# Ledger of designs, part 7: designed miniproteins, single chains, continued (4)

Each design is a single chain, and the fold is of that chain. pLDDT is the mean over its residues in the fold that is shown.

## One batch from the design tools (miniprotein)

Design m12212
Fold by ESMFold2-Fast:
Structure m12212 (fold): chain A 79 residues (1-79)
Amino acid sequence: MKIKTETRTFPLTANGEELRQLALEEAKRSGGKVRVTFTSADGTLTETFEADYKTGKVSRPGITGPTAGTVTVEVEREE
């Protein structure tokens, strides 16, 4: 069994809960594990969290207020 990785990067203004919901929706859509990395527009803040559709587990980012930046979404599936 081989792991297939899909990656998307886009600009986003979001708070931590919105980023968490993004990860959950991507995990639900993919049926696998998702890693979301957010970097603020000034580059001073980077948060990474993971969601797993099968276990329902999701980590929480430390960002609490709306922050402009870039999101990278990585989806991992077993082939």
Scores: mean pLDDT 71

Design m12213
Fold by ESMFold2-Fast:
Structure m12213 (fold): chain A 70 residues (1-70)
Amino acid sequence: DKIQQLQKKRTVKVDDILRQVGDAYLDQHTRTTGVVPSDAQRQLQLDTFVLIMQGKGDDAMRLQSRALRS
């Protein structure tokens, strides 16, 4: 909700915020599952969040699909 409001005002700052949010989720997931993501996996997760917040859900799904297949 807050991210969507920020997106309407400033897309650039939204990118910074969602990268921090994505990074926190990745760290939490790693600690919960014990699985340490590779650099490539982390990059895919961050890019996915950025694309979703920018309304490019199709591109986000592509990245997620590739990550799940690999």
Scores: mean pLDDT 67

Design m12214
Fold by ESMFold2-Fast:
Order: structure tokens, then C-alpha cells, then sequence
Structure m12214 (fold): chain A 100 residues (1-100)
């Protein structure tokens, strides 16, 4: 079980590294973010969001796709933890959107 979580985290790190390289983020910043992912996933998620916001402000193309890929990786990690809160949250969000 823990081995599966490690594999999911490693695949996520690889996806993040690939994505940030495509956005021309310096390797030093990428390595710092990946180290943070291993030590504090919540802080890394916040830092990644800040970095994406900066790239969006600079007009970098593909950022929406980049954010969706990141969300998909987080969702995959949560699903492997045998929870489906995301599906319930999406259903609630869709219902709220339809009502609003």
C-alpha cells in the first residue's frame, strides 16, 4: 500500500518536472519544488499554485492544460487512497452551478 503511494508520488513528481520544463522554469526552482513535495505536500501545492499564477500573468500558453494535468494527478493520488470525495464534491459543485 505505501509502495503504491510512493509510485504515485514519483509519477506526479515526473509530471510536474516535465510540465515546468516545458514552461521554461529554471531547474533550480523545479528541484526546490520537488524537494518540497517530498517534505510538505501542502506547502508544495501552494508554491506550485503561486508559480502557475505567475506564468499565467506572463501570458504563457497551455497553462489551463498544465493546471488540469496537476489536478488529475492529485485526484489520482486521492483515488488510490480509496476515497471518492472528489466525485461527491464535483456532483455538489455541478448542482450548485446549475442552481446559480
Amino acid sequence: MEEVEKEALERFEESVRSLLKNLKVPEEEIEKLLKLLRENIEEAQRRLAELMAEKLKQGEEGLKEALEMIRAQWLGHLLEAAEAPEAELEAIAAAAEAAA
Scores: mean pLDDT 60

Design m12215
Fold by ESMFold2-Fast:
Structure m12215 (fold): chain A 83 residues (1-83)
Amino acid sequence: MKTKITLVIHITSGLYKPETLEIEIEVDRKFSEEEINKLIEELEKIGVEILGVEFSEDKVYIEFKMKGEQFDKIGEILEKYIS
């Protein structure tokens, strides 16, 4: 059972213009609303601003703003849920 995850990441650190990354990942698992809510909570605790979240049968969409210095911490959090 596969879930498509779409991450839209707005990087706002120290640049004259914003940089936006769009990442699409397919994982061979399903996510619960509880798992998605916990992921969002962990991101907010490190200072990420959540702009939008959508959760459906086989799709997860998360849009957020971050600073470049948060990249490594965000990667560690995402790895717990995606791997």
Scores: mean pLDDT 76

Design m12216
Fold by ESMFold2-Fast:
Structure m12216 (fold): chain A 62 residues (1-62)
Amino acid sequence: DLVDEVQEKLAEIVDKLYKEGVKDIEESQRIMARELLEYLGIEVPEDASVDEMAEKISEYVR
């Protein structure tokens, strides 16, 4: 199930960020979105915003 795969990967990323003690919430959101899209094999422009990446993830899982 794609949703389960996405949630499992997201949990992995969140756990990694928590262990690393990332202080900047905006930076952590960028890292999460980028890594998730990379995992799904979706191409992301280098200048993509967090909102744009979140939209792509949302479209992909629906």
Scores: mean pLDDT 72

Design m12217
Fold by ESMFold2-Fast:
Parts: structure tokens; sequence; C-alpha cells
Structure m12217 (fold): chain A 90 residues (1-90)
């Protein structure tokens, strides 16, 4: 994994953690985390990035935040992306 891919995964984890602290902007931060994680996986030169423990940790952290907003279009889109990532993990 190159530095750009690592930085994107770290950014997704930070956004997911921020969502837990800011209940008012939880949707935006959670959706941002999911999109950042998707971009990191899709743009990775090493496709084994999906097996990185950091990816699994980010998915576990962001999932409950996204599920809280599954009634919104943005929340549904983020949940769909998250489910696609989870399927690739196992």
Amino acid sequence: MNDEEVNKIVAAQILAAASEIDPEETLGAAVGAVRTLKDAIENSKDKSVINDPMVKKTVERVRPLVEKHADTPEGREALKILEEIEKKIK
C-alpha cells in the first residue's frame, strides 16, 4: 500500500471517529468516511488493501453511524457502499 492509500484509510477512520463526537453533523461525517474508504480501495494499486485490518476497523466504526441515517438518500447510498466493501472483505 502506498502513502496515499494509507492516508485515505486513516482519514476515513478520523471522519468516522468525528461522527461519534458530533451528533449534529453525524450523517455528513459518516458519509464522508464511507466515500473516502471506497476511494482508497478503488484507487489502490495493491488490491489486497481490502484485507487491511484498518479497513475492517473503519467499516465496524462507521456502520452504526450510517445505519442511524438509512432513512435519508445519503445514508442509503453510504450503507450500500459499506455493504459492497463488507462483501469484498468476506
Scores: mean pLDDT 71

Design m12218
Fold by ESMFold2-Fast:
Formats: C-alpha cells, sequence, structure tokens
Structure m12218 (fold): chain A 97 residues (1-97)
C-alpha cells in the first residue's frame, strides 16, 4: 500500500472507533470534532486537486453532516456522519494504490 492509502485506512478506522464510542454514550469533545472537520477538509481539497470528484462531493456532504450534528448536539447523527466519512476514506485509500 502507498503511504497515502495507509493514512486514509488509518483515518477510516479512527472515525469508525469514534462513532462506536459515541454510540456507547461517550461525549465527544470540541477538540475531537475540530480534528475530524480539519481532516475531512484536507481530504476534500486534495480530492478536488487530484480529480476525485465523486469522493470530493461525498467528503463535502460528510463535512456538512458532521458540522450540523455537532451544532444540534445530535450524537446519533454525528456517529452516522463519521461512519459515512470513514467509507469515503476507504474509497480514497483504493484510489491512492
Amino acid sequence: MEESAKQYENLAERLEKLADEIEKGKKITPEEVATVILSLAVAYVESERLGFTEQAEKLREALGKVSEADQKNDPKGLAEALRSAAEVYRELAEKEK
């Protein structure tokens, strides 16, 4: 696996683990939310630059859903948004092979 592919796989696993913890009742911190948002924004910009238009659009949607769930204090919506973002990271890992 290329370095970028492995990085995206690691990011996907971290988001899935965070979603599992939220579903178990863990309260997410503002710092954890900010870290997720920054990670998604960086991946979006790189996907746009590389011409991965489908993945870029999915990342933009995931970014919006994470932000909306955080603003509404919706843990279930946040966990669902994180799982969707993890799937896009796995798609990016395949593209970076």
Scores: mean pLDDT 82

Design m12219
Fold by ESMFold2-Fast:
Parts: sequence; structure tokens; C-alpha cells
Structure m12219 (fold): chain A 74 residues (1-74)
Amino acid sequence: MSKEEQVEKLIEEIEKKALAAVFAALRANPDMSDDEVLALLREKLEEEYAKAKEENPEFADLLKAPEVRLIPAL
């Protein structure tokens, strides 16, 4: 497996874990606002990216959390 394929797979796993955590939180508290949901998503993405960097230090510079924004602005 190429280095690029390994990074892509890690990013996919990070995104799946972050989304799963957000859905679990929404199930526990369905009254969450859009701002709270986006804040939680950003938090979980940053946590999973941090864990991936710790486990894969050789890819640390390539594992950057995407910017999550609410339109028109957050």
C-alpha cells in the first residue's frame, strides 16, 4: 500500500469515528443546536486527528483536521 493510500485510509477512519460520536451525542440529546453539533464535530475531528498523529508520527504533517464552517459564518 502506498503512503498516500495509507493517509487516505486514516482520514476516512477519522471522519467515520467523528461522525459516529456526533450521531451518538444527537441520539442522547436531540435538542442540540446546529452550532453545538458543529462544535462537537470539530472537537471530535481534532481529537481523532490528534490520536492518528500520535499513532502515526510519520504522517503527522499530512494529518490536518479540516475546517468545519456553518454558512454564512462560524
Scores: mean pLDDT 72

Design m12220
Fold by ESMFold2-Fast:
Structure m12220 (fold): chain A 91 residues (1-91)
Amino acid sequence: KETIEKLRKAADEGLEEALAKGGEVPPHVLDLIFREIERAIREGDAEKIKEILASVPLNEEQVERLRKRIDEMLEDIEKNNIELGKPVRYS
């Protein structure tokens, strides 16, 4: 499950950068960020996840909330064997 591992690492790195920026977004913006991350996870796009998270300033509470949601989604994908993304070349 190398894809799940890469997605988890990208999320951790992005959240770390978001926390380093420091700040807070409204709850509806936090939900929009998670929706974009859900899409990137479904596409298997680790780089996009990191870009989304690294682009926003978040406080510790918001980082923890997003991390929990991301972890729950990745665990759901793992236990249900949901296929993510396809090889970009001829597949």
Scores: mean pLDDT 77

Design m12221
Fold by ESMFold2-Fast:
Structure m12221 (fold): chain A 71 residues (1-71)
Amino acid sequence: SAADEARAQAILDEAERVATRLVIEGRYEEAIEYLERKRAEVEATLSGPIAAASVARLDRGIASVRELLAK
């Protein structure tokens, strides 16, 4: 639904803003933990293709931060 799409976008936009700030501050482990919590929030509050797409985007974010941490 349009409401679920708007909710998903709000969660993703907030996740991007907060995770970007934590990464800029060198707080990579906190950024990963934060994104994992947002992933759990999506799974708890959304379903179907919208939830799957949102989880996939968050998983890509987590992977990117993990690559930074591995260096």
Scores: mean pLDDT 89

Design m12222
Fold by ESMFold2-Fast:
Structure m12222 (fold): chain A 100 residues (1-100)
Amino acid sequence: SLEEMKKKVLEIIEEFIKKVEALKAASKDEKEKEQADNLIDTLEEFKEEVEKAKSKEELIQLVKELIELLKDVAPKLSEPLKAAVEEFVKRLEELLKEME
């Protein structure tokens, strides 16, 4: 169902937000903390859009948009955020295959 698919997408995003928060807390670098905050803000905005999705097709398009955005941002990020984002993209791509 759409509700079950939304729940799965939201849980995956929320888990990644917690991972990014943990990486931010472990860092002593101000630029890394700023990158983490920007990423968390972006992910929270996507959570709101996922909650508003009215169809499976809208949800699939949102996941595709998130993947594209993260692929664009990842090369600009410091480690370990870059590696974490790259792993998250792979997880979202596998989820997308299961939804299609």
Scores: mean pLDDT 87

Design m12223
Fold by ESMFold2-Fast:
Structure m12223 (fold): chain A 69 residues (1-69)
Amino acid sequence: MRAEEERRRRLKEELVAFREEAARELAATGSLSEAMVEEAERYERELAELLEETVEELLPAAEEAYAAL
């Protein structure tokens, strides 16, 4: 259980950080790279299975970043 808890925590933190990185790139350059958008979507899908409730809260934020393209 300990390792699973740590893994979920780290994945959540990484997703939030990734979302913020995408938002910063958008603010700095006016657009997000295709690779960054693709990585964000892939990361969301992986987390959807591991962090069902938490991902439901984070997915809208990631989708907002993508829509801002």
Scores: mean pLDDT 66

Design m12224
Fold by ESMFold2-Fast:
Structure m12224 (fold): chain A 87 residues (1-87)
Amino acid sequence: SELDEFVEKELEELKKKAREWLKSQGFSEEEIEEILKKVEEEVKKWIEANREKYTQLVKDGKYEELRTEIDTQVAWIVSQLAEEKKK
């Protein structure tokens, strides 16, 4: 779907940014890939839970609103998983 294509493209760009940040935090490549896999899984679950709302945002051309929500959720999830991995 158009929503799924938008989400995949946005996740690809956000994962690049998250990878660089995690690298700066001292995580290994293996740890980074584990974190990014979990980020992708959690974001996809969140999109599925809100699919009707986000499909409507896509139909209405409100891509910047959807982008902002995805960016905010990814940043929060990355921070939480990085903190957990340091324990």
Scores: mean pLDDT 83

Design m12225
Fold by ESMFold2-Fast:
Structure m12225 (fold): chain A 77 residues (1-77)
Amino acid sequence: SVEDVPDEKLEDLAIELAKEAGLDVSGLKLTPEELEKVREIVERGLQAQRDKDKEAAEKAVKELIELVKEVIEKQKK
């Protein structure tokens, strides 16, 4: 269950997916509110995987990458 996944593993997952997408994640840290958004997206992605809905799973990955991109841009301010 996603509810049982530690915040550290959610952050690691978000960082790895963003890295694979070519984003610079050096020094990236997520706030508790941003981690809650990651958890929601991961929950939708896991549900899509259970339902064998490849399009919904791919959409969840894209949403997660966009969230990390926004966090990176926010940290540059």
Scores: mean pLDDT 77

Design m12226
Fold by ESMFold2-Fast:
Structure m12226 (fold): chain A 111 residues (1-111)
Amino acid sequence: RAAELAAEVQRLLKELGVPDDKVEATYDRYLARAREIGDPDAVFADGKAEAERLKKEGNYIDAALVYFSAGLAAANLAVERGDWDRATRYVREGFELAVEYLKKAIEEKKK
């Protein structure tokens, strides 16, 4: 469920010592993007492109923050348009990838 994924993302971010300010700044950036473009698919596509770039740089924490933020921002925009099915897909995909990359960041920190 989305709530379980959100709780897992928050738990992993705290375990990694990621500051709340950084999480908030990333989310605010994607909220602003959603307001500008007004297309939830474009918001989520922008997020995927940025996260994949960050992943190639080995920055799994920032990649996870981008997936989480873009997924949530795209979902909020989809909900405003009455598209709950699309909102659920963005949250699920974005949050699952955020969890995956945060777990990878923890594994790399232990090496």
Scores: mean pLDDT 83

Design m12227
Fold by ESMFold2-Fast:
Structure m12227 (fold): chain A 58 residues (1-58)
Amino acid sequence: GELEERAKRAAEKATEKLLAGDDKGARDAVLEASKGLNEDEANEVTAAALQKADEALK
C-alpha cells in the first residue's frame, strides 16, 4: 500500500545516502518520508524503512 511504498522509497534513499557516506542524509530521508503521516503510520514507515536500509547494507 501507500505506507509500504513510502517505506521502500525512504529505505532506498537512506541506503543511497549511506553508501555515499552521508549518514545524516540517510537518517533524514527515513524520518522526513514519514513526517506527513499519522503517528501509527509514521512508525510503520520508519520501522520498515530502517529495517530495509539496514538489510541492504548487510
Scores: mean pLDDT 76

Design m12228
Fold by ESMFold2-Fast:
Structure m12228 (fold): chain A 88 residues (1-88)
Amino acid sequence: SLEKEIEELIEEIRKLGEEMAKKIKESKTDEEMYEKSTPIGERIEELKKRGEEIASKLPPEKKEESMERIRKTLEEVQGLMKKAYEEA
């Protein structure tokens, strides 16, 4: 189902966010951090766009709920990245 595809995308975004935070913390230089995090960031952006496209095919009520879930997940990922950067 389209709803299950959105759930799978949200889970993948969360996993990528955790990986990105780890790469930020483990990096010794800004250059290493950017090189390691850039592919992960690009993948998150692709999943965001795909999630928005899938959500657009849902009824209005379910679309709004799914869009909010995607937004909240991205906010969680941004928080993890910010914390990792502050701890690095």
Scores: mean pLDDT 83

Design m12229
Fold by ESMFold2-Fast:
Structure m12229 (fold): chain A 78 residues (1-78)
Amino acid sequence: MTRDQIIDTLLRAKGVTEEQARRAADVLLKDKDPNKPSEEQAIEALKEIPGVSEEEARLLAPLIRSVDDIASIGRTFS
């Protein structure tokens, strides 16, 4: 999944600013902490977005990862 697609998803789902969406996407793409699963890191990144509760972040993190896997296979361009 491209950084642009993650940004678009966050802008639509949570109505955050483009800058906040870019920061969250950057954190989600890093996934550099070997002691934490990528889902845990995604939850922490999503919680930094105003209006996102811990429960919502836990629900969104697996969905973003699932979409990333599907998107990497190949998307139709538009």
Scores: mean pLDDT 60

Design m12230
Fold by ESMFold2-Fast:
Structure m12230 (fold): chain A 104 residues (1-104)
Amino acid sequence: SMMEKILKVVKEAAEKLGIPLLAWAAESSEKAAKSMMKGLAYLDPERTVELLKEMRKKLTDSEFIKLLQTYLDFSPQEAKEVLDALEKEDFDKVLALIKKKVAK
């Protein structure tokens, strides 16, 4: 399924970037992976940008939008804005969007 593919991509990207807790969470459950990824976005938004760059290489546009909605609680419109910024290599904008999303 699409969700199984997304979860596998999360695990593989986490392993490649040396984020073992996220890789372990992805093997445990989608809920654990979501909690860990949201925590990473809050504590280390710059590393989260690198994680999104890696995952984008392995996912279609639709799958990547679904990932942003499922794991980081972006709306469809916000997820498209993140995708567009990544395609333009505007990583400062991606970073700002992540920081805004995880802020209270």
Scores: mean pLDDT 88

Design m12231
Fold by ESMFold2-Fast:
Structure m12231 (fold): chain A 80 residues (1-80)
Amino acid sequence: SLEEIVEADLELVRELVKRYLKAHPDLPSEELKALLEAEKKRLLDGIERMSEKYELSEEEKKKLLEYAEEEFEKLEKEAL
């Protein structure tokens, strides 16, 4: 499903953040926030492209974006 694709992309972001924090133990919080903001934009842009490719309705796109934003907020809370 499309939700499974979003979940897979979120797992890649979690792995990236975990690896980055392990490699940079002195990373300033502002730099981590910038990384998270860039990854969130990449995820949401991916959903926009997927919505166009699969011709999703506005309602379907909105639900997928809301799901991705909610799950990303949880990821940010755990990383920060």
Scores: mean pLDDT 83

Design m12232
Fold by ESMFold2-Fast:
Structure m12232 (fold): chain A 88 residues (1-88)
Amino acid sequence: MNQINQMMNQIRTLTQQIRTAIQNNDFDTLQQLISQMNGQMDQLSYMANQGRDNGQITDSQYQQIRNVMIDAQQTISTAQQQIDRHQF
């Protein structure tokens, strides 16, 4: 669970950084943050599925992970829309 907790916290931090970059129109930073977020989300999803299959993660913990992933995905979608509008 320590690695999963660290990844969830990293994703939450990236979510806040992405929101700040959107507010500041910092599109170069935004592209880098989206790339980092996608990597963290892929790794968290893999670890969550493994932990679930091995019984190391409870239903409640798996739902918490899913909620973090949903928030992250919505944040990426918003950020990508802002980049697309900037790039034309």
Scores: mean pLDDT 83

Design m12233
Fold by ESMFold2-Fast:
Structure m12233 (fold): chain A 93 residues (1-93)
Amino acid sequence: MKAKVTVTVRLRGASPEEAAAVAQMALGEIGDELGATDYSVSAQRVGDEAVGTGTAIVNASKEEALKAAQRAVDRVMAADPRVIGGSAKAEEL
């Protein structure tokens, strides 16, 4: 059973490189919990915000993957005051 997880983080007062680093941290948390492969990270500037997007493939159900991704997003939001928003999604492969 495989799922693809996507995490998106929005940062204020940060560069796209910093947003990518935060997305990568969230993927690391998911990897620690579920074991993850095929990591991909991208980031873009949207006005005064930087948006980081990370994806990974996990050997878990869509529901387990989504819960782990949401916990990872919540954790990076709590740890970094520049993170003004985040979201998680999962799709079954």
Scores: mean pLDDT 87

Design m12234
Fold by ESMFold2-Fast:
Structure m12234 (fold): chain A 63 residues (1-63)
Amino acid sequence: TTREVYLPKGDSEKLVKIVLDMNEKGVNATQDSQIEPSPDHYKYIFLFDENGKFSGYYSETVV
């Protein structure tokens, strides 16, 4: 299972906060970030195991 997160370029503090929230709350964390992609945002893909537990993330640059 995956969730998409869109954050402004250079906003590392928001990324850290979201990682901590996802790690604590799993796939059902309340961070709704399924916003339409924009050139000023990085796209992050958050990965969850079969139990909805946070397992990792990776980044994609929005064109």
Scores: mean pLDDT 66

Design m12235
Fold by ESMFold2-Fast:
Structure m12235 (fold): chain A 72 residues (1-72)
Amino acid sequence: SFEREVEEAMYRIGLAVTLVAYKTLGDKMSSDDRKAALKMIDAAIKAGVELTPEELALKKKLEDALKKEGLL
């Protein structure tokens, strides 16, 4: 449906902005912001957004960092 296509496009944009922020700032982001970033990424995937290999690698890096800090 058109509504689903708009939702997917909005999640795609939100995902791209979130990953660029994490790539640029890394661990300079607060723990709360990094947890929020992972939650937003997971929501985008659940909505049907497919990640590129580079985006999937950034997601894994974020997950591993949060696990190492005991936040996941």
Scores: mean pLDDT 83

Design m12236
Fold by ESMFold2-Fast:
Structure m12236 (fold): chain A 82 residues (1-82)
Amino acid sequence: MIILSEELREFLSSFVPDFDTSKTKLSIDEFLEVVKKLLDVLEVPQEIKDKILSKLREYLEKHLGEELTLEDFENIIEEALS
């Protein structure tokens, strides 16, 4: 399980209407499904989407039980795009 910061939950809910903002803890797979929907709304190409999702999974597997902040999320995406 990963723990989502309030700011990250609010950010995700602004793009993914089906996202329950009361859910503070998600499995990696549940979180990546939400991110996939976010990237679909933003019309991110499949190749870039796969790269972002892969990088997020790798990071999250090393940080289970820790809070993922909006800043952490943004930094991981930036690293995936470099």
Scores: mean pLDDT 83

Design m12237
Fold by ESMFold2-Fast:
Structure m12237 (fold): chain A 64 residues (1-64)
Amino acid sequence: ALERAYEAGYEAGLKAGKEKGVIGGQQSGMVAGTKEGLRLGLSEAAGRTAGSIGGYKGGLEGEK
């Protein structure tokens, strides 16, 4: 149950962080994505933060 909430937040954070990274540039988008993820999922902040961080890292390293 609790893990499901974290998982949902993680995926939402990943989507938000990745999308922001693509639109606003990776470095700027990473910070914005993480912040937006936290705001959107206050109750799921931990999951969203982890997802956003994972998303920005993937976007940074995946972008060549």
Scores: mean pLDDT 58

Design m12238
Fold by ESMFold2-Fast:
Structure m12238 (fold): chain A 94 residues (1-94)
Amino acid sequence: MKVILEGAQGAAPGAEGSVFVTKDGTVIGSGKARANADGRTIEGELKGEVKDGEKVSIGASFTNADGTQVTASGEGEVKDNVVIGKATRTATGS
């Protein structure tokens, strides 16, 4: 299952990390993620089960080449076996 999280900031283009999808406080899917060339869109693939029309929370975490940790989170919806969301928060740290 594909995940797209738009509007994330601070991840270097091509940075690799993890993505998690949560519903009602339970992690229902997790997998690998990558920041696209624009550094603003995170795409990943999930292992898990979701249904079309479900509202979910999306979290992603990355480590940039300089060692900076980046976390992004937002709300999303499942459509045509794709989870699509918008990042409402991005945090950076060491």
Scores: mean pLDDT 75

Design m12239
Fold by ESMFold2-Fast:
Structure m12239 (fold): chain A 97 residues (1-97)
Amino acid sequence: SSMKEKAKKKIEDVKKFGQDAIAKLEAAKAKAEADPSVAEKEIATVEQTVKEVEKKYEEALKFGEENPEYKKEVIKTAGDELTDVSAAGSEAIGVAK
């Protein structure tokens, strides 16, 4: 049970990190849309946020290699979050241009 709980916590941590990243991207998008003069700064914030999620995905890959029983579930969750964040980031950059 402790190993399953550890994997479950890792999945929940990955989901929360992705949700927090999406909220940050939505805030950057709203700021760029409200004030075009800060658009360049907000694009930098979006790019940095996406890079932070990419690093979180790499950590999930390492956790999966160290815990093969849970590899598929952890990697899928991290990959889904990275996909959602990448899509939100692209939309935010599009608005800022």
Scores: mean pLDDT 80

Design m12240
Fold by ESMFold2-Fast:
Structure m12240 (fold): chain A 115 residues (1-115)
Amino acid sequence: MEELEKAIEAFRKALEAVLAGDFQTADKYANEAAKYVEKLSKEEIEKFTQEFVELVRQAADRAVEQGLPEETFARIARIASRLADALYKAGYEDLANRFGGEVGDAIVEAVERVR
């Protein structure tokens, strides 16, 4: 399996685990996703970050629709932060900073829609 596909799938599983309230499994898959991200080329990293931001938006919207507790949003942010750290360590500092900002905005927008 290609490392990009593994990174996306592991990250998707991490978000699904958060939505299910299984934060231990979420942390495990977030760590797997980070390991795959470190192996990606620059072009794959750019594709991954765009897909990742969209997955976070979808997960945050689902958390809002299901009336999930505030801890769910904190856990989504924590998963995103781990992947941003992996991007930073791989030398993609500007992309990691942009990615972290876009993820933060997506979570805030989802939460504010229900207030």
Scores: mean pLDDT 79

Design m12241
Fold by ESMFold2-Fast:
Structure m12241 (fold): chain A 68 residues (1-68)
Amino acid sequence: SEIINKILKENGITGVSLETVVKGKELAKYIRGATSVDEETARKIAQEIKEKLGLKDEDEVKLVIDTD
């Protein structure tokens, strides 16, 4: 969760709270839904998370967003 929140803050995303379990392939959809960023930004953030955590499309991740 710390890594995910750091990536979101580095991309200028603040003031969002969400806790759910998603597959790697669904990260961009959930980030876009929670943050209202555009599709390209959501896909970039999802890719950074997948690379940092070593996630594949079918791997489950606990998505915890808690940005100040």
Scores: mean pLDDT 76

Design m12242
Fold by ESMFold2-Fast:
Structure m12242 (fold): chain A 85 residues (1-85)
Amino acid sequence: SRLLEEEVRLAMLQISVAVTKTIIDTNDLSKEPESVLQQQIEHLDKVIAEARELVATSTDPAIKAAAAEVAKEAEELKKKLQEAL
């Protein structure tokens, strides 16, 4: 069903954010090459875009709310990476 497809998409975005957060938390960003930081920023931009698409297109209020939280968390992680550049 469309709802199941949206739930799977949301779960994959949540996993992406959790993985990126773990990478940030386990590494000294000041020691990382700028190319690596830029790749992580690009990845988060894609996550933010897909999460915002779910907010715009889903008819389920729970999916919309969870996708909005994913976008917010991804933006916060992106800011940390940008501050390390």
Scores: mean pLDDT 87

Design m12243
Fold by ESMFold2-Fast:
Structure m12243 (fold): chain A 57 residues (1-57)
Amino acid sequence: AEELLDSARAVLVRTAKENPAITRDQAVAALRTVGEYHGASQEAIDRAVAATEKALA
């Protein structure tokens, strides 16, 4: 689950950087949805979200 979140984060960060219509909040929301769908722990989701926000800042 954590490895899947890391892969999803990398894809979402790249997509957000390539498409200015995609906001940081939309990328974060998509990552949370992926984590929840795959049964990732809340702690793993929170870490992935924090890393995504840092990468897009």
Scores: mean pLDDT 77

Design m12244
Fold by ESMFold2-Fast:
Structure m12244 (fold): chain A 92 residues (1-92)
Amino acid sequence: SRVQELVEELSERIEEMIKKGEEPEKIVEVIMEGLERIEEELPQERVDLYLGAVYAGSSDEEVAREAAESTEREVMKEVLREKVRKAVEEYL
């Protein structure tokens, strides 16, 4: 997914900055900018999940949409937090 691609790109960039010995403050700035970009793409990702659930034969489109929105938002937030935290902790 696009959101997963952005998370991986952000993780790789943070790892590169750590290897180069960049200032911690600069790494935090890149993290914050990356998170904003990922959040902007999240609504489109939800639309894709909703359509996937409908095409999988969900009988209630509203329930499928609500489940996709809730589950993906929470999972993506946790994945982002975990990946960003690990990269920062390894640097500090």
Scores: mean pLDDT 59

Design m12245
Fold by ESMFold2-Fast:
Structure m12245 (fold): chain A 65 residues (1-65)
Amino acid sequence: MIKPDFEKVKEALSKMTPEQLELVADIAERLVALAEKTGFLTPEQIEAYRKLAEMARELAEKKKA
């Protein structure tokens, strides 16, 4: 399967507003929770979305401060 380019993802997140970052984090967190319960994503995919949510949340908080 295609691996996500974390470098490009990080750059894209850095260009987003705090509101957009919070939305991305919320969607990713909900997707992780659903996938963990249903087994519909691989562990690697779940970890990628978890990392995305963490990065988006931290960056949103820093941009608001």
Scores: mean pLDDT 76

Design m12246
Fold by ESMFold2-Fast:
Structure m12246 (fold): chain A 79 residues (1-79)
Amino acid sequence: SPEEHIRKAREHVSKADELFNEGKYEEAGKHYREAAEHYRQAGRPDVADIYEEYGDLLLKGGTKEDLEAFERARVREIL
C-alpha cells in the first residue's frame, strides 16, 4: 500500500541520514535511492526525485559539499 511504502521510505531516509553523518556517503546514497523508489511507489514522484538525486550525487563519489550545493540550487529555483 502507499502507506507501507511511505513507512519504508522514511526508514531508508533515517538510515541514509545516519550513514551520511558518519561520512559513509556511498552507503547513504544507496539508502536515499531505496527511499526514492518507495516514495515513487507511494505516488510521491516529487519527493522521489529529490532523494534519487541525493543518492545519485553520493554514489558518483559526491560528498557533503556536493549535496549542500544541490540544496542551494533547489532553494534558488524556488525563491
Scores: mean pLDDT 82

